# Designed miniproteins, single chains, continued (5): the designs that were tried, part 7

Each design is a single chain, and the fold is of that chain. pLDDT is the mean over its residues in the fold that is shown.

## One batch from the design tools (miniprotein)

Design m16225
Fold by ESMFold2-Fast:
Structure m16225 (fold): chain A 61 residues (1-61)
Amino acid sequence: SLMDQIKESVEAMLKMAEKYKKQGDFEKARKLLETAVETAKQNMDEKEAKEVEEKAKEIMK
């Protein structure tokens, strides 16, 4: 379904952001996390969007 594709895309963005952070590319990591959070807020339930926000904050610590 479209929702499953959106969830998969968001998870992929979070994983790629973590990889960029580990490589020291903080700018690319930040942009991916911002895109993932925005995508979740626009397309997912409030609870799921909040979970994505919390994961993004954890990655950027």
Scores: mean pLDDT 85

Design m16226
Fold by ESMFold2-Fast:
Formats: sequence, structure tokens, C-alpha cells
Structure m16226 (fold): chain A 67 residues (1-67)
Amino acid sequence: PEITAKVPRDKWEELEKKLKEIGAKKIDFNPHSDEITIVVPEESLEEAKKVIEEFGGEVLSIKKVDV
């Protein structure tokens, strides 16, 4: 699944480290919108959502790209 979330920029470095620990395959940052886009395994989806919320982020969309 691909998650797009809005996260404060000052949290991005710590968030990236934590997301990679839980198996995030791809992480892209957009500094103009404070948005991140990540690809995580299905089994890590709920953990990724919790991590994003823990860092003060808001999940904007979840797209299932693994078919």
C-alpha cells in the first residue's frame, strides 16, 4: 500500500528512520506541501499509520498498489 500523509517537516528525519525500521520500501518528501508518500508492506500498514500519527501527522490517503 501507498500512504500519503501531512507531517510537520521538523519530524521528517525521525519519521523516516522509524518507517524504514517497520519495512517502508519507498519514502518521498514534498517540502512545499509538508506531505510524505510511503510504500509499506500490507502487514506494516497499521503500524505505519500509528507512527505517522505519533509524529503529529495526518493520513490523507491510502492507495493499494500491491496487486
Scores: mean pLDDT 78

Design m16227
Fold by ESMFold2-Fast:
Structure m16227 (fold): chain A 111 residues (1-111)
Amino acid sequence: SELLEKLIKHVEELIKKEKNKNKQEFLQSLLEELKKLKENPSLQDLRLLAAGTYRLALYLEGKSEDEMIEAQVKILDEEDIEKLVNIIKESLEIIANSKKDFVVPDFRDPR
């Protein structure tokens, strides 16, 4: 997918510019999952990546747990690949621009 290849390149460039270790580790994990998705395309796996990336963005914006759950449920029902890729891109902009040193809440199993 051209959209997925462009997203992979975008994440690689973000990793090169990122100075925060926790953000860099998150971006590396996302990059590995996107590369797996390129080899083995799966709408469900794309949904999970979009949901997880957006959850981190909402956490960094100080959104409530209920708002994060509601957003995840909507993303897991999304079937438009371009919309899912755009959710990831917008989430990555929020994550990159956050000045908060982050620890993702470990109050829910992310699996």
Scores: mean pLDDT 81

Design m16228
Fold by ESMFold2-Fast:
Structure m16228 (fold): chain A 55 residues (1-55)
Amino acid sequence: SIEELEREALRLALEAAARGVPEAEIVAMMQKISEALRAGDLATVRALLEELRRM
């Protein structure tokens, strides 16, 4: 569900912050994820979540 994807994005953002990823980079990634979610582009959402996980 969209709510589950939003929860996963928040979890990954917090993990990236814990690893020392700059706040500006996390915010930019979260904005891209939010835009893809609004567009209903689940393939892009999944790709961005994987990118956030690897940051």
Scores: mean pLDDT 88

Design m16229
Fold by ESMFold2-Fast:
Structure m16229 (fold): chain A 60 residues (1-60)
Amino acid sequence: VSAEEVLEALVLMREMGFSDETLVRVLQGLGLSRETAREVVRLIRRGDFAGALELIRRGL
């Protein structure tokens, strides 16, 4: 799975009304630490998709 595909899925899930905690759990299932997963979700909330993508790519 690519970092870009992960980011697109997370953005879609958030738009569909999934909780931040659910997004964190998805990222942890992909091998990211809880701390990094929470930061990815925070960056998505801020609209910093470039920052989120970089953290996902480094965490995979």
Scores: mean pLDDT 88

Design m16230
Fold by ESMFold2-Fast:
Structure m16230 (fold): chain A 82 residues (1-82)
Amino acid sequence: MSELQLLEAEASVALIQAAVLLTAAENRGDEEAAKVAREALDELARLVDEAVASEDIEEARELARRAEELARKTRKEVDEIE
């Protein structure tokens, strides 16, 4: 139970990171970076929902790790765009 709650929190952090990147890109008027962040946010939201709905802790962990990796990759891509 507590492990599942921590996993849900980790997945939620990835979603928040993508939302922050989107807001930053939109504030800069960078449509290319905003597009990348929006696409990542949509995919992250799906991964987070699947992770928290999962009845298998190992599947939930894998989905959460995918969400974290996607958030990290998206941040790097947005940073490279400027």
Scores: mean pLDDT 72

Design m16231
Fold by ESMFold2-Fast:
Structure m16231 (fold): chain A 93 residues (1-93)
Amino acid sequence: SKEERKEKLAKLLGIKPEEIDIWGEVAEAILKTDPNNAGAWFQLGLYYFSEGEYDKAIEYFKKAIELDPKNEKLRKEAEELIEEARKEKEKEE
């Protein structure tokens, strides 16, 4: 369920599940003014992961890595989430 996906992300990132609900709109607003903001693409990926849109999540996590390849923390977190999205896609399909 969406609630289970949000709880999984919240536990992995050390945040509250409800924080994920606003990330899609906030990230889209940021990207309208700064389309190269790696953090905003990462947040958009998290939002689509919570919605069960795993292919979109993977695409946006990859874009975040491409825009900020020297950010070791972001790359590690994005790579872990890409792997998790692939696993979840196989379970729910």
Scores: mean pLDDT 81

Design m16232
Fold by ESMFold2-Fast:
Structure m16232 (fold): chain A 72 residues (1-72)
Amino acid sequence: MKAGELAAPGIPYVVVNESEIPEHLRGKIKPGDVVRLRGTESGERRFARVLSIGDEPLPLLDGERYTVEDIA
């Protein structure tokens, strides 16, 4: 909701850690896919495009940790 979260029109890009992908989606998500993220504290849902899949954890968004919930 804050201006720092608002990209130009469209969905932000994120690097996704494979270990934070639900087991049932592992191997099904690829760069360019749109995923639904869920806040670990708020339960807030956000959409993002996968930039790459790597060993880095999902970044904090608005000071909160997010995990991959599903493919959008």
Scores: mean pLDDT 68

Design m16233
Fold by ESMFold2-Fast:
Structure m16233 (fold): chain A 70 residues (1-70)
Amino acid sequence: RQEALERSRALWKEADSEELRKKKKELLEKEREELKKLGFSEEDIEKIKEAIEKGDYEEAKEIVEEALKK
């Protein structure tokens, strides 16, 4: 696990490659599908996607928690 995380971090570092950007985009798409499956609204999903795209996972987490308070 730690080895995989460290390798992932190296990729998330400033490698500046199209493969790295493509991976981020694919991860966002996968998480969007899972959020829809959990019953999140399109608005919430869009906000979470934006937060992830700018790298603000704390904001994304907060949006998820607020949506779950329903």
Scores: mean pLDDT 63

Design m16234
Fold by ESMFold2-Fast:
Structure m16234 (fold): chain A 61 residues (1-61)
Amino acid sequence: NAEELLKKGIEYYRKGDYETALKYFKQAFELGNLEAKANYIRVLVKLGKEDEALALQRELD
């Protein structure tokens, strides 16, 4: 469930476990959750992966 994965990502993000949060947000995003995409981008920036975050923000078709 994308919604459950999103909730887990938010939980770990609030705890400061950004690597675990990234894992859950990525899984929720891959299931089509648009809110998870925004959170995935935010965690990439927090982890210093700005290039990956910018690539996801670009329009891909």
Scores: mean pLDDT 80

Design m16235
Fold by ESMFold2-Fast:
Structure m16235 (fold): chain A 83 residues (1-83)
Amino acid sequence: TVPKDKLEVYIKAASRIIVAHEGELSEKLKEKITTLAKGKPVIYIGGDTLEEALEKALKEAQTGDVIIIANEEEILAAYYVLD
């Protein structure tokens, strides 16, 4: 579980938001992520597993991005990308 305040701080500091997700995200969760992004670019990277999605997300990620890890209904983790 990611504390909401910590997630908001990471997103505010980030240049882009990368969402690594297993399977399809619900429309409700996509709307929530869009609201949290506050107009920042959001890149959705899906995979058959979280491991596959995360591998692809890490390859795309640049310093200053935040990576959000999600399943169909919820945000599981968030990481700010340093060097």
Scores: mean pLDDT 80

Design m16236
Fold by ESMFold2-Fast:
Structure m16236 (fold): chain A 74 residues (1-74)
Amino acid sequence: MAELEERLKAVREYVEDLKRRAGWPEEDAEELRRGLEEIVRLLAEGRHEEAERLARETEERFRELLEAGRKKLA
């Protein structure tokens, strides 16, 4: 439980940084947060293969926003 809660807190902090510093739209940031929280829950359930697949799918889905954010911060 404690590890899951710490991971979820880290996800929330990361997404807040994306909104505040990288200028992510709130809707997109919340969708990313939901996806990352699902990944964390899958890991807590021992469903590592599904978590890795969802992580790749989430990265691909938000690829353009992540790329734009990295370029804007560079």
Scores: mean pLDDT 76

Design m16237
Fold by ESMFold2-Fast:
Structure m16237 (fold): chain A 68 residues (1-68)
Amino acid sequence: MIEEAKKLAEEGERLGVLGVITRDRAALERAIELYKEAKKLAEEAGDKEFVERIERGIKSAERLLEEI
């Protein structure tokens, strides 16, 4: 469970970075979806600190999406 959440969060971060560099709205939207999936799994695992980190990633990606 938590390992899947970590992989989803890492892929979300990677797509977020790519979306910023290439100004690719679809990549940022996909990053947000991956972070949301990771957050759900982290919540099920009870990892509050990891949930907070993922939430910051979601907010960052959403903010960047608004600027494109």
Scores: mean pLDDT 79

Design m16238
Fold by ESMFold2-Fast:
Order: sequence, then C-alpha cells, then structure tokens
Structure m16238 (fold): chain A 67 residues (1-67)
Amino acid sequence: VKEDVEKGNEALKEKNYEKAVEYYDRALAQDPTNVGALRNLGIALSKLGKLDEAKRYFQQATALAAA
C-alpha cells in the first residue's frame, strides 16, 4: 500500500496522470479507506479530464475524513 501510494505521488509530480491512476488503484485495492490515495486519484483523474470520476473519489475521501 505505502509503496504504491509513493509511486503514485512520484507519477503525479512528473505529471504522468495515467500512471498515477494505476498506482493509486493498486493502493486502494489493498486499502479502500486510504484518504490520501482517494484524494490524489481524484486529482489525477481531474487532470485527465475525467471530472465525474474525480468528483466521486473526492466525495469518498471527504466522507472518510469526516467519519
């Protein structure tokens, strides 16, 4: 989980949004409640123009952070 989040963060810094999505998907498959991964997946999807998908992940991150 941590390794996949770190690789996703590196891809996001490099503006490789497609690769960032792949790593965050792997992290969330192992830990669906990882707020950081959900938020950053939303950012990557937003950068790819997938705004509806990004919105759903931001909503999930907000719900988990509030609970």
Scores: mean pLDDT 82

Design m16239
Fold by ESMFold2-Fast:
Structure m16239 (fold): chain A 72 residues (1-72)
Amino acid sequence: SAAFNAAVNQGNKYYNAGAYGAAIDAYKKALALAETEEQKAEVYNNLGNAYLNAGQLDEAISAYNQALKIRQ
């Protein structure tokens, strides 16, 4: 959906700017808007990357595992 794509794009913009907290918030919004398992897996991977760069290691591992669970 347009809303999902906008939330992912906003998260990517914040992530590329090094604003990892804002990226996490935007990706969480994208996760709530995800309509497919593939969209959820994409967002969980993006959340994992944002959490990792924010120094939130446990949250990063959890997010990556959610993406792997969906794709297995």
Scores: mean pLDDT 90

Design m16240
Fold by ESMFold2-Fast:
Structure m16240 (fold): chain A 59 residues (1-59)
Amino acid sequence: LDRETILDLVAEALGISRETVEKVYEEAGGDLGRALMKLLNTATQEQRDAVAEALNRAS
């Protein structure tokens, strides 16, 4: 999966703007894994499930 696709899917699943996801990605030093952990750590269980489902559908 392309980084752009992952960032877009995560933004949609979490109900936040793509700009917010990109900002977190920059704060993580360009590390996608760290950015995802940071975003999911503040997410509800429903939001985590939505992200997992979106990524599974895209893969």
Scores: mean pLDDT 79

Design m16241
Fold by ESMFold2-Fast:
Structure m16241 (fold): chain A 68 residues (1-68)
Amino acid sequence: MTEEEKKDLEDFLKRMEKAVVNYYESQGKKELAEELKKRFKELIDEAIKNDWTYDEAVRRLAEILQEL
């Protein structure tokens, strides 16, 4: 993964985090929103450290959302 690819992936995941967290907070699901913040932080850290592809990160994100 290039430096540019890492930046794009991180920015994408952070944007998704804000969108998803804001959605659940608006639904009154504050506990779920807090859990999602933690899961996104772990996901971003793992994706960057392990040079995940965009597809791998998206697949993991979908899996996290299914577990909630």
Scores: mean pLDDT 80

Design m16242
Fold by ESMFold2-Fast:
Structure m16242 (fold): chain A 61 residues (1-61)
Amino acid sequence: GAREERLRELGRRYGLSVRQVEGARQLLADMGREIAVRYLVRNGGLSEEEARELVEELETL
């Protein structure tokens, strides 16, 4: 669906799998921004700046 395609586009932009992007979105919803950022840095290999940018994009979904 449109959401899955959007998550795939974000994954491609940041070098992440759809599963990693969806995991970050779920963590953002359940535990907030800082936990989602930490997950992306530790499990996604993103810089803190890149992780914050992706989280802002996920907040618009």
Scores: mean pLDDT 84

Design m16243
Fold by ESMFold2-Fast:
Structure m16243 (fold): chain A 102 residues (1-102)
Amino acid sequence: MSEIDKKIRELLKKALEEVADLLTRTMQELYRRSPEAAQAAGEALRDVGLAMFEAIKSGDIDKAIEAAREARARHPEVQPALDRVISLLEKVKKEYEELKKK
């Protein structure tokens, strides 16, 4: 396994940790204000989390981005957090493509 493969794995793992932290904090904030909105946030967290786990396993970042976009469309309550998630994943994809170019 190359040093590039190690960097890619670290990049994807760090992205998952950042996404999980952001969405967990969002769910906690929403639960304090609205249990119904927190339920919707929990569903978005599950769907995006599963797609992120698969992205780490397969390197398929596009599936994670699409899952975040679908969650954003279905759950307006978490739209600001999901906008940040999408931006983060697009940045990760760019870094992944730069590493793959070598």
Scores: mean pLDDT 75

Design m16244
Fold by ESMFold2-Fast:
Structure m16244 (fold): chain A 68 residues (1-68)
Amino acid sequence: DLQAYYDALVEKLLTIPSVSREEAERIARRLVDLYRAGKLTREQLELLVENASDPAKFSGVLIRALAD
């Protein structure tokens, strides 16, 4: 469910030393909101969770998703 994606995003983003809890929560909330708005597919949201600890891959997925 959507809460599980939010929680997983926050936890994975917090593994990045330069990311604060407030930043992780803001990013996770924005991504969930983009999914609700139809700007991210479920598959793209899953890829963002999977790659949340890899800034280069995470950014690549997000850029492609938001290019439209």
Scores: mean pLDDT 83

Design m16245
Fold by ESMFold2-Fast:
Structure m16245 (fold): chain A 65 residues (1-65)
Amino acid sequence: SLLERAEEAYERGLEAEKAGDLETALRYYQEAAKLFAALGVDSPKAREAARRARELARQLGLEQL
């Protein structure tokens, strides 16, 4: 399901961030946030996916997203 895919993307984002692969983490958090938004889900995981994506984008110097 799209929900399972969103949750998997979020978990893969966490794993990538823990490994120091910030670019991969950003892509997974962006995918998770997009999928949660498409589902109309407003949960702690959905909010964290969006926040982490925004934070990593700024850390990587991506001022335009």
Scores: mean pLDDT 85

Design m16246
Fold by ESMFold2-Fast:
Structure m16246 (fold): chain A 72 residues (1-72)
Amino acid sequence: AMASPAERFLERLIALVRDDPEALKARWEAGNAEVRATEGLTLPVLDLSPGNRERIIAALEEALAVQRADDA
């Protein structure tokens, strides 16, 4: 069995939050700046403080578990 594109996306996102939260934050801020310049829309600020990072990881792991169940 091969992981779905959605599973692989969530796995990569969890890895980024866990291993390199600063890179993820920089990517989010760069994307927000691009969306603002192109569409005039402002995305929310991404809070990757230690406590919030743990909550985000938990939420992503829950989403990954649901996705794996759906793909099974």
Scores: mean pLDDT 74

Design m16247
Fold by ESMFold2-Fast:
Structure m16247 (fold): chain A 87 residues (1-87)
Amino acid sequence: TEAGLAALEALLDEILSQLPEHLKPIVEENKPKILAAFAAGKWEEAKALIREMFQKIIDATEDPEEKAKAVLLEMQLLAQLDQLKAA
């Protein structure tokens, strides 16, 4: 739905706001791909794109605490995507 798409965009923007400046381009580059997959009803593709995006963030992060934070954000976003799919 349009409301579900807007909610997912807001969640991605919240993640973007929590990242260091040098990692923000990873989210900005992947955000349109994730939203397009979600809008097309391609739920497994959207989840795969989210996992790929977070893998890039984790790989670009050296601080163990920030890596753990990224893993938690990934898990939260995937759970929220399942709720948006059901709506």
Scores: mean pLDDT 82

Design m16248
Fold by ESMFold2-Fast:
Structure m16248 (fold): chain A 118 residues (1-118)
Amino acid sequence: MPKLVESGGGTFAEGSSVRLTAQASGFDFSKMTKSWWRQAPGEPLKFVASISPDGSVVTYAEDVKGRATISVDHAKQTLYLDLKNLKKEDTATYYAGAIGFEGDKLVVVFGEGVQLTV
């Protein structure tokens, strides 16, 4: 079955940096637009970053712009989110997502999330 499994969360100091990782399995990772989303306690789910299948188009939410980097390792089937200069408002559950087509089939995959506390 298609899966994304997030890791790299935990408790971090303000001003520090973190790398969140999502491991893909069971789908053609290279064909997918990949994304990161977050949900802070009591808040709606919010977009963080996305990267196109070929890596040519990268988008960041305004509140993380200049602090976030989304990247992919195709050989390892792995999606990364690097966050620097962590703030208390970065405290959230972070979800990796992938969306695209395998032939005529729309594939949408989200992980179960990883908690980041600052």
Scores: mean pLDDT 86

Design m16249
Fold by ESMFold2-Fast:
Structure m16249 (fold): chain A 68 residues (1-68)
Amino acid sequence: AALAAAEARGNAVTPEDYYAAGLRLLEAYRNGPDPVIEESVENIADLLEKQGALEAAEELRKRLEELR
């Protein structure tokens, strides 16, 4: 997140930060399914794969599929 990254240690974003953001989006999706939230979760999973966090990416995708 652009504004949160500016506050948190000068744009230091880790795989753990992406995973946490993905989990928050899954919570929002559970409360109200929205294609924009679904796309955002998939984008975060893609970023996790790009960072080498394959297990975290797979877990987010699996959780999203379970909520469909």
Scores: mean pLDDT 73

Design m16251
Fold by ESMFold2-Fast:
Structure m16251 (fold): chain A 90 residues (1-90)
Amino acid sequence: SLDISVLITGVSSIKSAFESSESVTDKQKEDTVKIFEKLAEILDKLGLKEASEKARETAKKLKETKDPEEFIKIAVDGAQEILDLLVKAE
């Protein structure tokens, strides 16, 4: 669907941004957590339960990490897992 294609593009952009990042500021960490939390809400409203649960899990892990390198890995891995679920749902 068009809505799922837009989400795939958005999540792919988030993943690419983190793959290109050498470091993350505290503000960027806070903003990223909010992005994944909002993504989980949007996915839940669209009935994409598994993708929503993965986005929520990713946001939780991001909140709990203090290491910038681990933060980047969690964001990239979470985005990839969400992408895999969105492609299956299309």
Scores: mean pLDDT 84

Design m16252
Fold by ESMFold2-Fast:
Structure m16252 (fold): chain A 81 residues (1-81)
Amino acid sequence: SAQLEELEARLRAAREAGDKLEEAETLGLLAMLYIREGKLEKAEEYLEKAVKLFEEIGKKEEAELLRKRLGKLLEEAKKKA
């Protein structure tokens, strides 16, 4: 999908630049997209990576909000499977 290609390109660019904030944000967006596509194992992996990276850069509130919001969406998606 165009959204997946854009986010993968953003992730590569963020990693190349060493922009950990952009990397964490992009990993969170990828997790959300994988939830929407029903790829729940990938969604969990990307969510965990995003949360860990937000915590590493001191964005603890953003990490907790991401965990709560996407965790809820992931549980709802699992109920439909």
Scores: mean pLDDT 85

Design m16253
Fold by ESMFold2-Fast:
Structure m16253 (fold): chain A 79 residues (1-79)
Amino acid sequence: LREEAEKLIEKAEEYAKKGDYLTAARLYEQAGDLYEQAGDFISAMLAYGNAALNYLKAGDLDGALEAVRKIEEIGRQLA
């Protein structure tokens, strides 16, 4: 799970450097999901934050909002 998430972060960074912010955002979101499954909530929140930023750069407000909601949900679980 963590190793798989790390590989997705690498790919997301490559797409972001190419200016493909929508693909980068989706890959960051997938990495966040894997970190959450692994119980690595700090890395999950960071990945979702990068997803939200890249969704905003792509003009996808709905995607950005959903990524932020994921961060809020983890925050509530940690209380």
Scores: mean pLDDT 86

Design m16254
Fold by ESMFold2-Fast:
Structure m16254 (fold): chain A 55 residues (1-55)
Amino acid sequence: SMEEEIERVLKQAEELAAQESDPRGLRLLLEHWIAEYEAAGKLEVAAALREFLES
């Protein structure tokens, strides 16, 4: 389901944030993920990642 995909993607973003020492590098990676999900038409997943990035 979309809810399960959002939960999984946010968990992956949290794990990436814990491993990435460069805040700029993390931001660029998350912005790339957001763009990929938007291009795929998964706007709800992209919105969830954007909220995570802005938090």
Scores: mean pLDDT 83

Design m16255
Fold by ESMFold2-Fast:
Order: structure tokens, then sequence, then C-alpha cells
Structure m16255 (fold): chain A 60 residues (1-60)
């Protein structure tokens, strides 16, 4: 879970800093793979997805 949170934090920073879509997608895929390996509940993953989407919407 610490690794999942660290990766999510990196993803949010990339979104807030308007990193290229390619970098954001790469970080997102890495986050999802790590969450899957650590058996993070789907509901928790969805909450992270919603939070990342809200931040992305703010920078458009």
Amino acid sequence: SEKVKELFEKLLEAVKNKAKPEEQQKLWLEFKETAKKENVPEEEVKKYEDEAQEEADKVV
C-alpha cells in the first residue's frame, strides 16, 4: 500500500505539473499494476481514479 500511495502521489504531481499525457499514462499504468499486485480493493482503486480524474479536469 505504501508503494501504491507513492505511485499515486507521483501521478498527481505529474497531472498538476501538466506533464505530457504519455508520462501521465505511464505512471497511471504503473500505479494500476502495483495496486493489482498488492490486492488493493477495486473500490479503493476507483476512489484513486476519481481523485486523479478530478485533478486532471482542473488543469484543462
Scores: mean pLDDT 77

Design m16256
Fold by ESMFold2-Fast:
Structure m16256 (fold): chain A 57 residues (1-57)
Amino acid sequence: SLEEELAAALRRWLERQVEEEAKKKKLSPEEVEALRKEVEAQLPTLEAVLREMLAER
């Protein structure tokens, strides 16, 4: 579905952001792992917001 495709795109985009931030700030693997955990914790909320936005259209 469009919702699933957009959720997958969001996850890929967030992974790229984590990778870019790690490169920019020269983060250690431990710091990158902590950042990934924080992003994963936020994903259900972000996916819920995305679904609401799509429902309004």
Scores: mean pLDDT 76

Design m16257
Fold by ESMFold2-Fast:
Structure m16257 (fold): chain A 100 residues (1-100)
Amino acid sequence: SLEEELVESGKRMLEAAKEALENGDYRTAATLASFAAMMAHTDKELQAEAYLVLGEAYLKMGDYETAIRVYEKAIELSKDNPELRKKAQEGLEKAREMLK
């Protein structure tokens, strides 16, 4: 289906976003993670992973207010995935500490 094709494209964009994040290209990581989240709109776990990567990219760029909002969305989307939820909560706490 078209939705299955969009999810598959979202997975590939998410993998590219993770690679960009590892390489320190935080702007590219944020862009790719945003597209991954949009394309994965029927797969909540994939959306949660995309928002997690997006949050980390904003955190690395020093945009702590945006990182907080993005991690909160990752937490909402990962209620059924304890591991993703834990990572999103850790990111949220780190972003909040940076604003103190």
Scores: mean pLDDT 88

Design m16258
Fold by ESMFold2-Fast:
Structure m16258 (fold): chain A 85 residues (1-85)
Amino acid sequence: MSQEDITRIIGLLLRAMGLILDAELALKRGDYERAVELAREAIRDAREALELAKKNNDEVSAKQAEKLLRRAEELLERAEERLRE
């Protein structure tokens, strides 16, 4: 794995985690539009991390990215459901 790919994967995973935490906070505060925006950004970062991890045969990072992706997708669904209420 190149140093650039390692740095990019780590950065994407950390950013996705931060966005997920911010989305959860927005959801708890009733800011559903912000929660949707943050969850969508987390999904993009988690997907990019997953693709890079798979390309580099990094099984550990791939599993972490899959967990973050699922969590972000669940947050997006919850926020979108609240926007319908």
Scores: mean pLDDT 88

Design m16259
Fold by ESMFold2-Fast:
Structure m16259 (fold): chain A 77 residues (1-77)
Amino acid sequence: MKESKERLEAESELSLLRMEYQVALMLEDKEEKIKTLEELIKRAEEFLAKLPESLEEIKEELKKLIEEAKKELEKLK
């Protein structure tokens, strides 16, 4: 039960981070977009650090999201 609850909470957080990423990409203001992406990356890195090894698939998806967000941030400069 505890593991299933942690998995559902982790999947929910990942889904929210993915939504935030899509919202960030839709922002028209370059400065606001950079700020939003930096905050997203920080939040995602903190979340990744808290995830147990049993949630390997979620960790890999989160790592992919972080990499994509960092690439978008580099494009903006």
Scores: mean pLDDT 81

Design m16260
Fold by ESMFold2-Fast:
Structure m16260 (fold): chain A 67 residues (1-67)
Amino acid sequence: LSDEQIETLFSLFDTDGSGSIPVSRAPALARFAGLELSEEDLRRLEALGVDGRVPFEPLAAFIRERQ
């Protein structure tokens, strides 16, 4: 995925335009991006959360690491 595709995908999950999504939705977004997630990946995604929400930058970096 290109950065622009990741941004578009994120915007579909961030309907409020807050620049973040609930941590509970981050695995679904990553799988929608074509990633297969291990238990360690799920734990890592949860660790990216700030007050139960994941910002765009760390989530995009996680997806890029898997490309």
Scores: mean pLDDT 78

Design m16261
Fold by ESMFold2-Fast:
Structure m16261 (fold): chain A 83 residues (1-83)
Amino acid sequence: LEDYNRAIELDPNFAEAYSNRAAVYKSQNRLEEALQDYNRAIELDPNFAEAYLERAIVLKNLNPSEETQAQAEQDLQKYKELK
């Protein structure tokens, strides 16, 4: 986590560092922070297939609602299209 914080500080446009930090947040059940970092990774690299898959997983677990489930399904579809 600390290393990813440093990587982002040095290069705030490094999409992979946000995705990697989000994966750490997700493993710690810090789902809101994971979601923010996956959103940023996708914003920086809209073709980052793995970030869409991981965001879908977070969305389904963060606060399950019809809206978050619909967003997760859209992300899963985007992941399939990019692969």
Scores: mean pLDDT 79

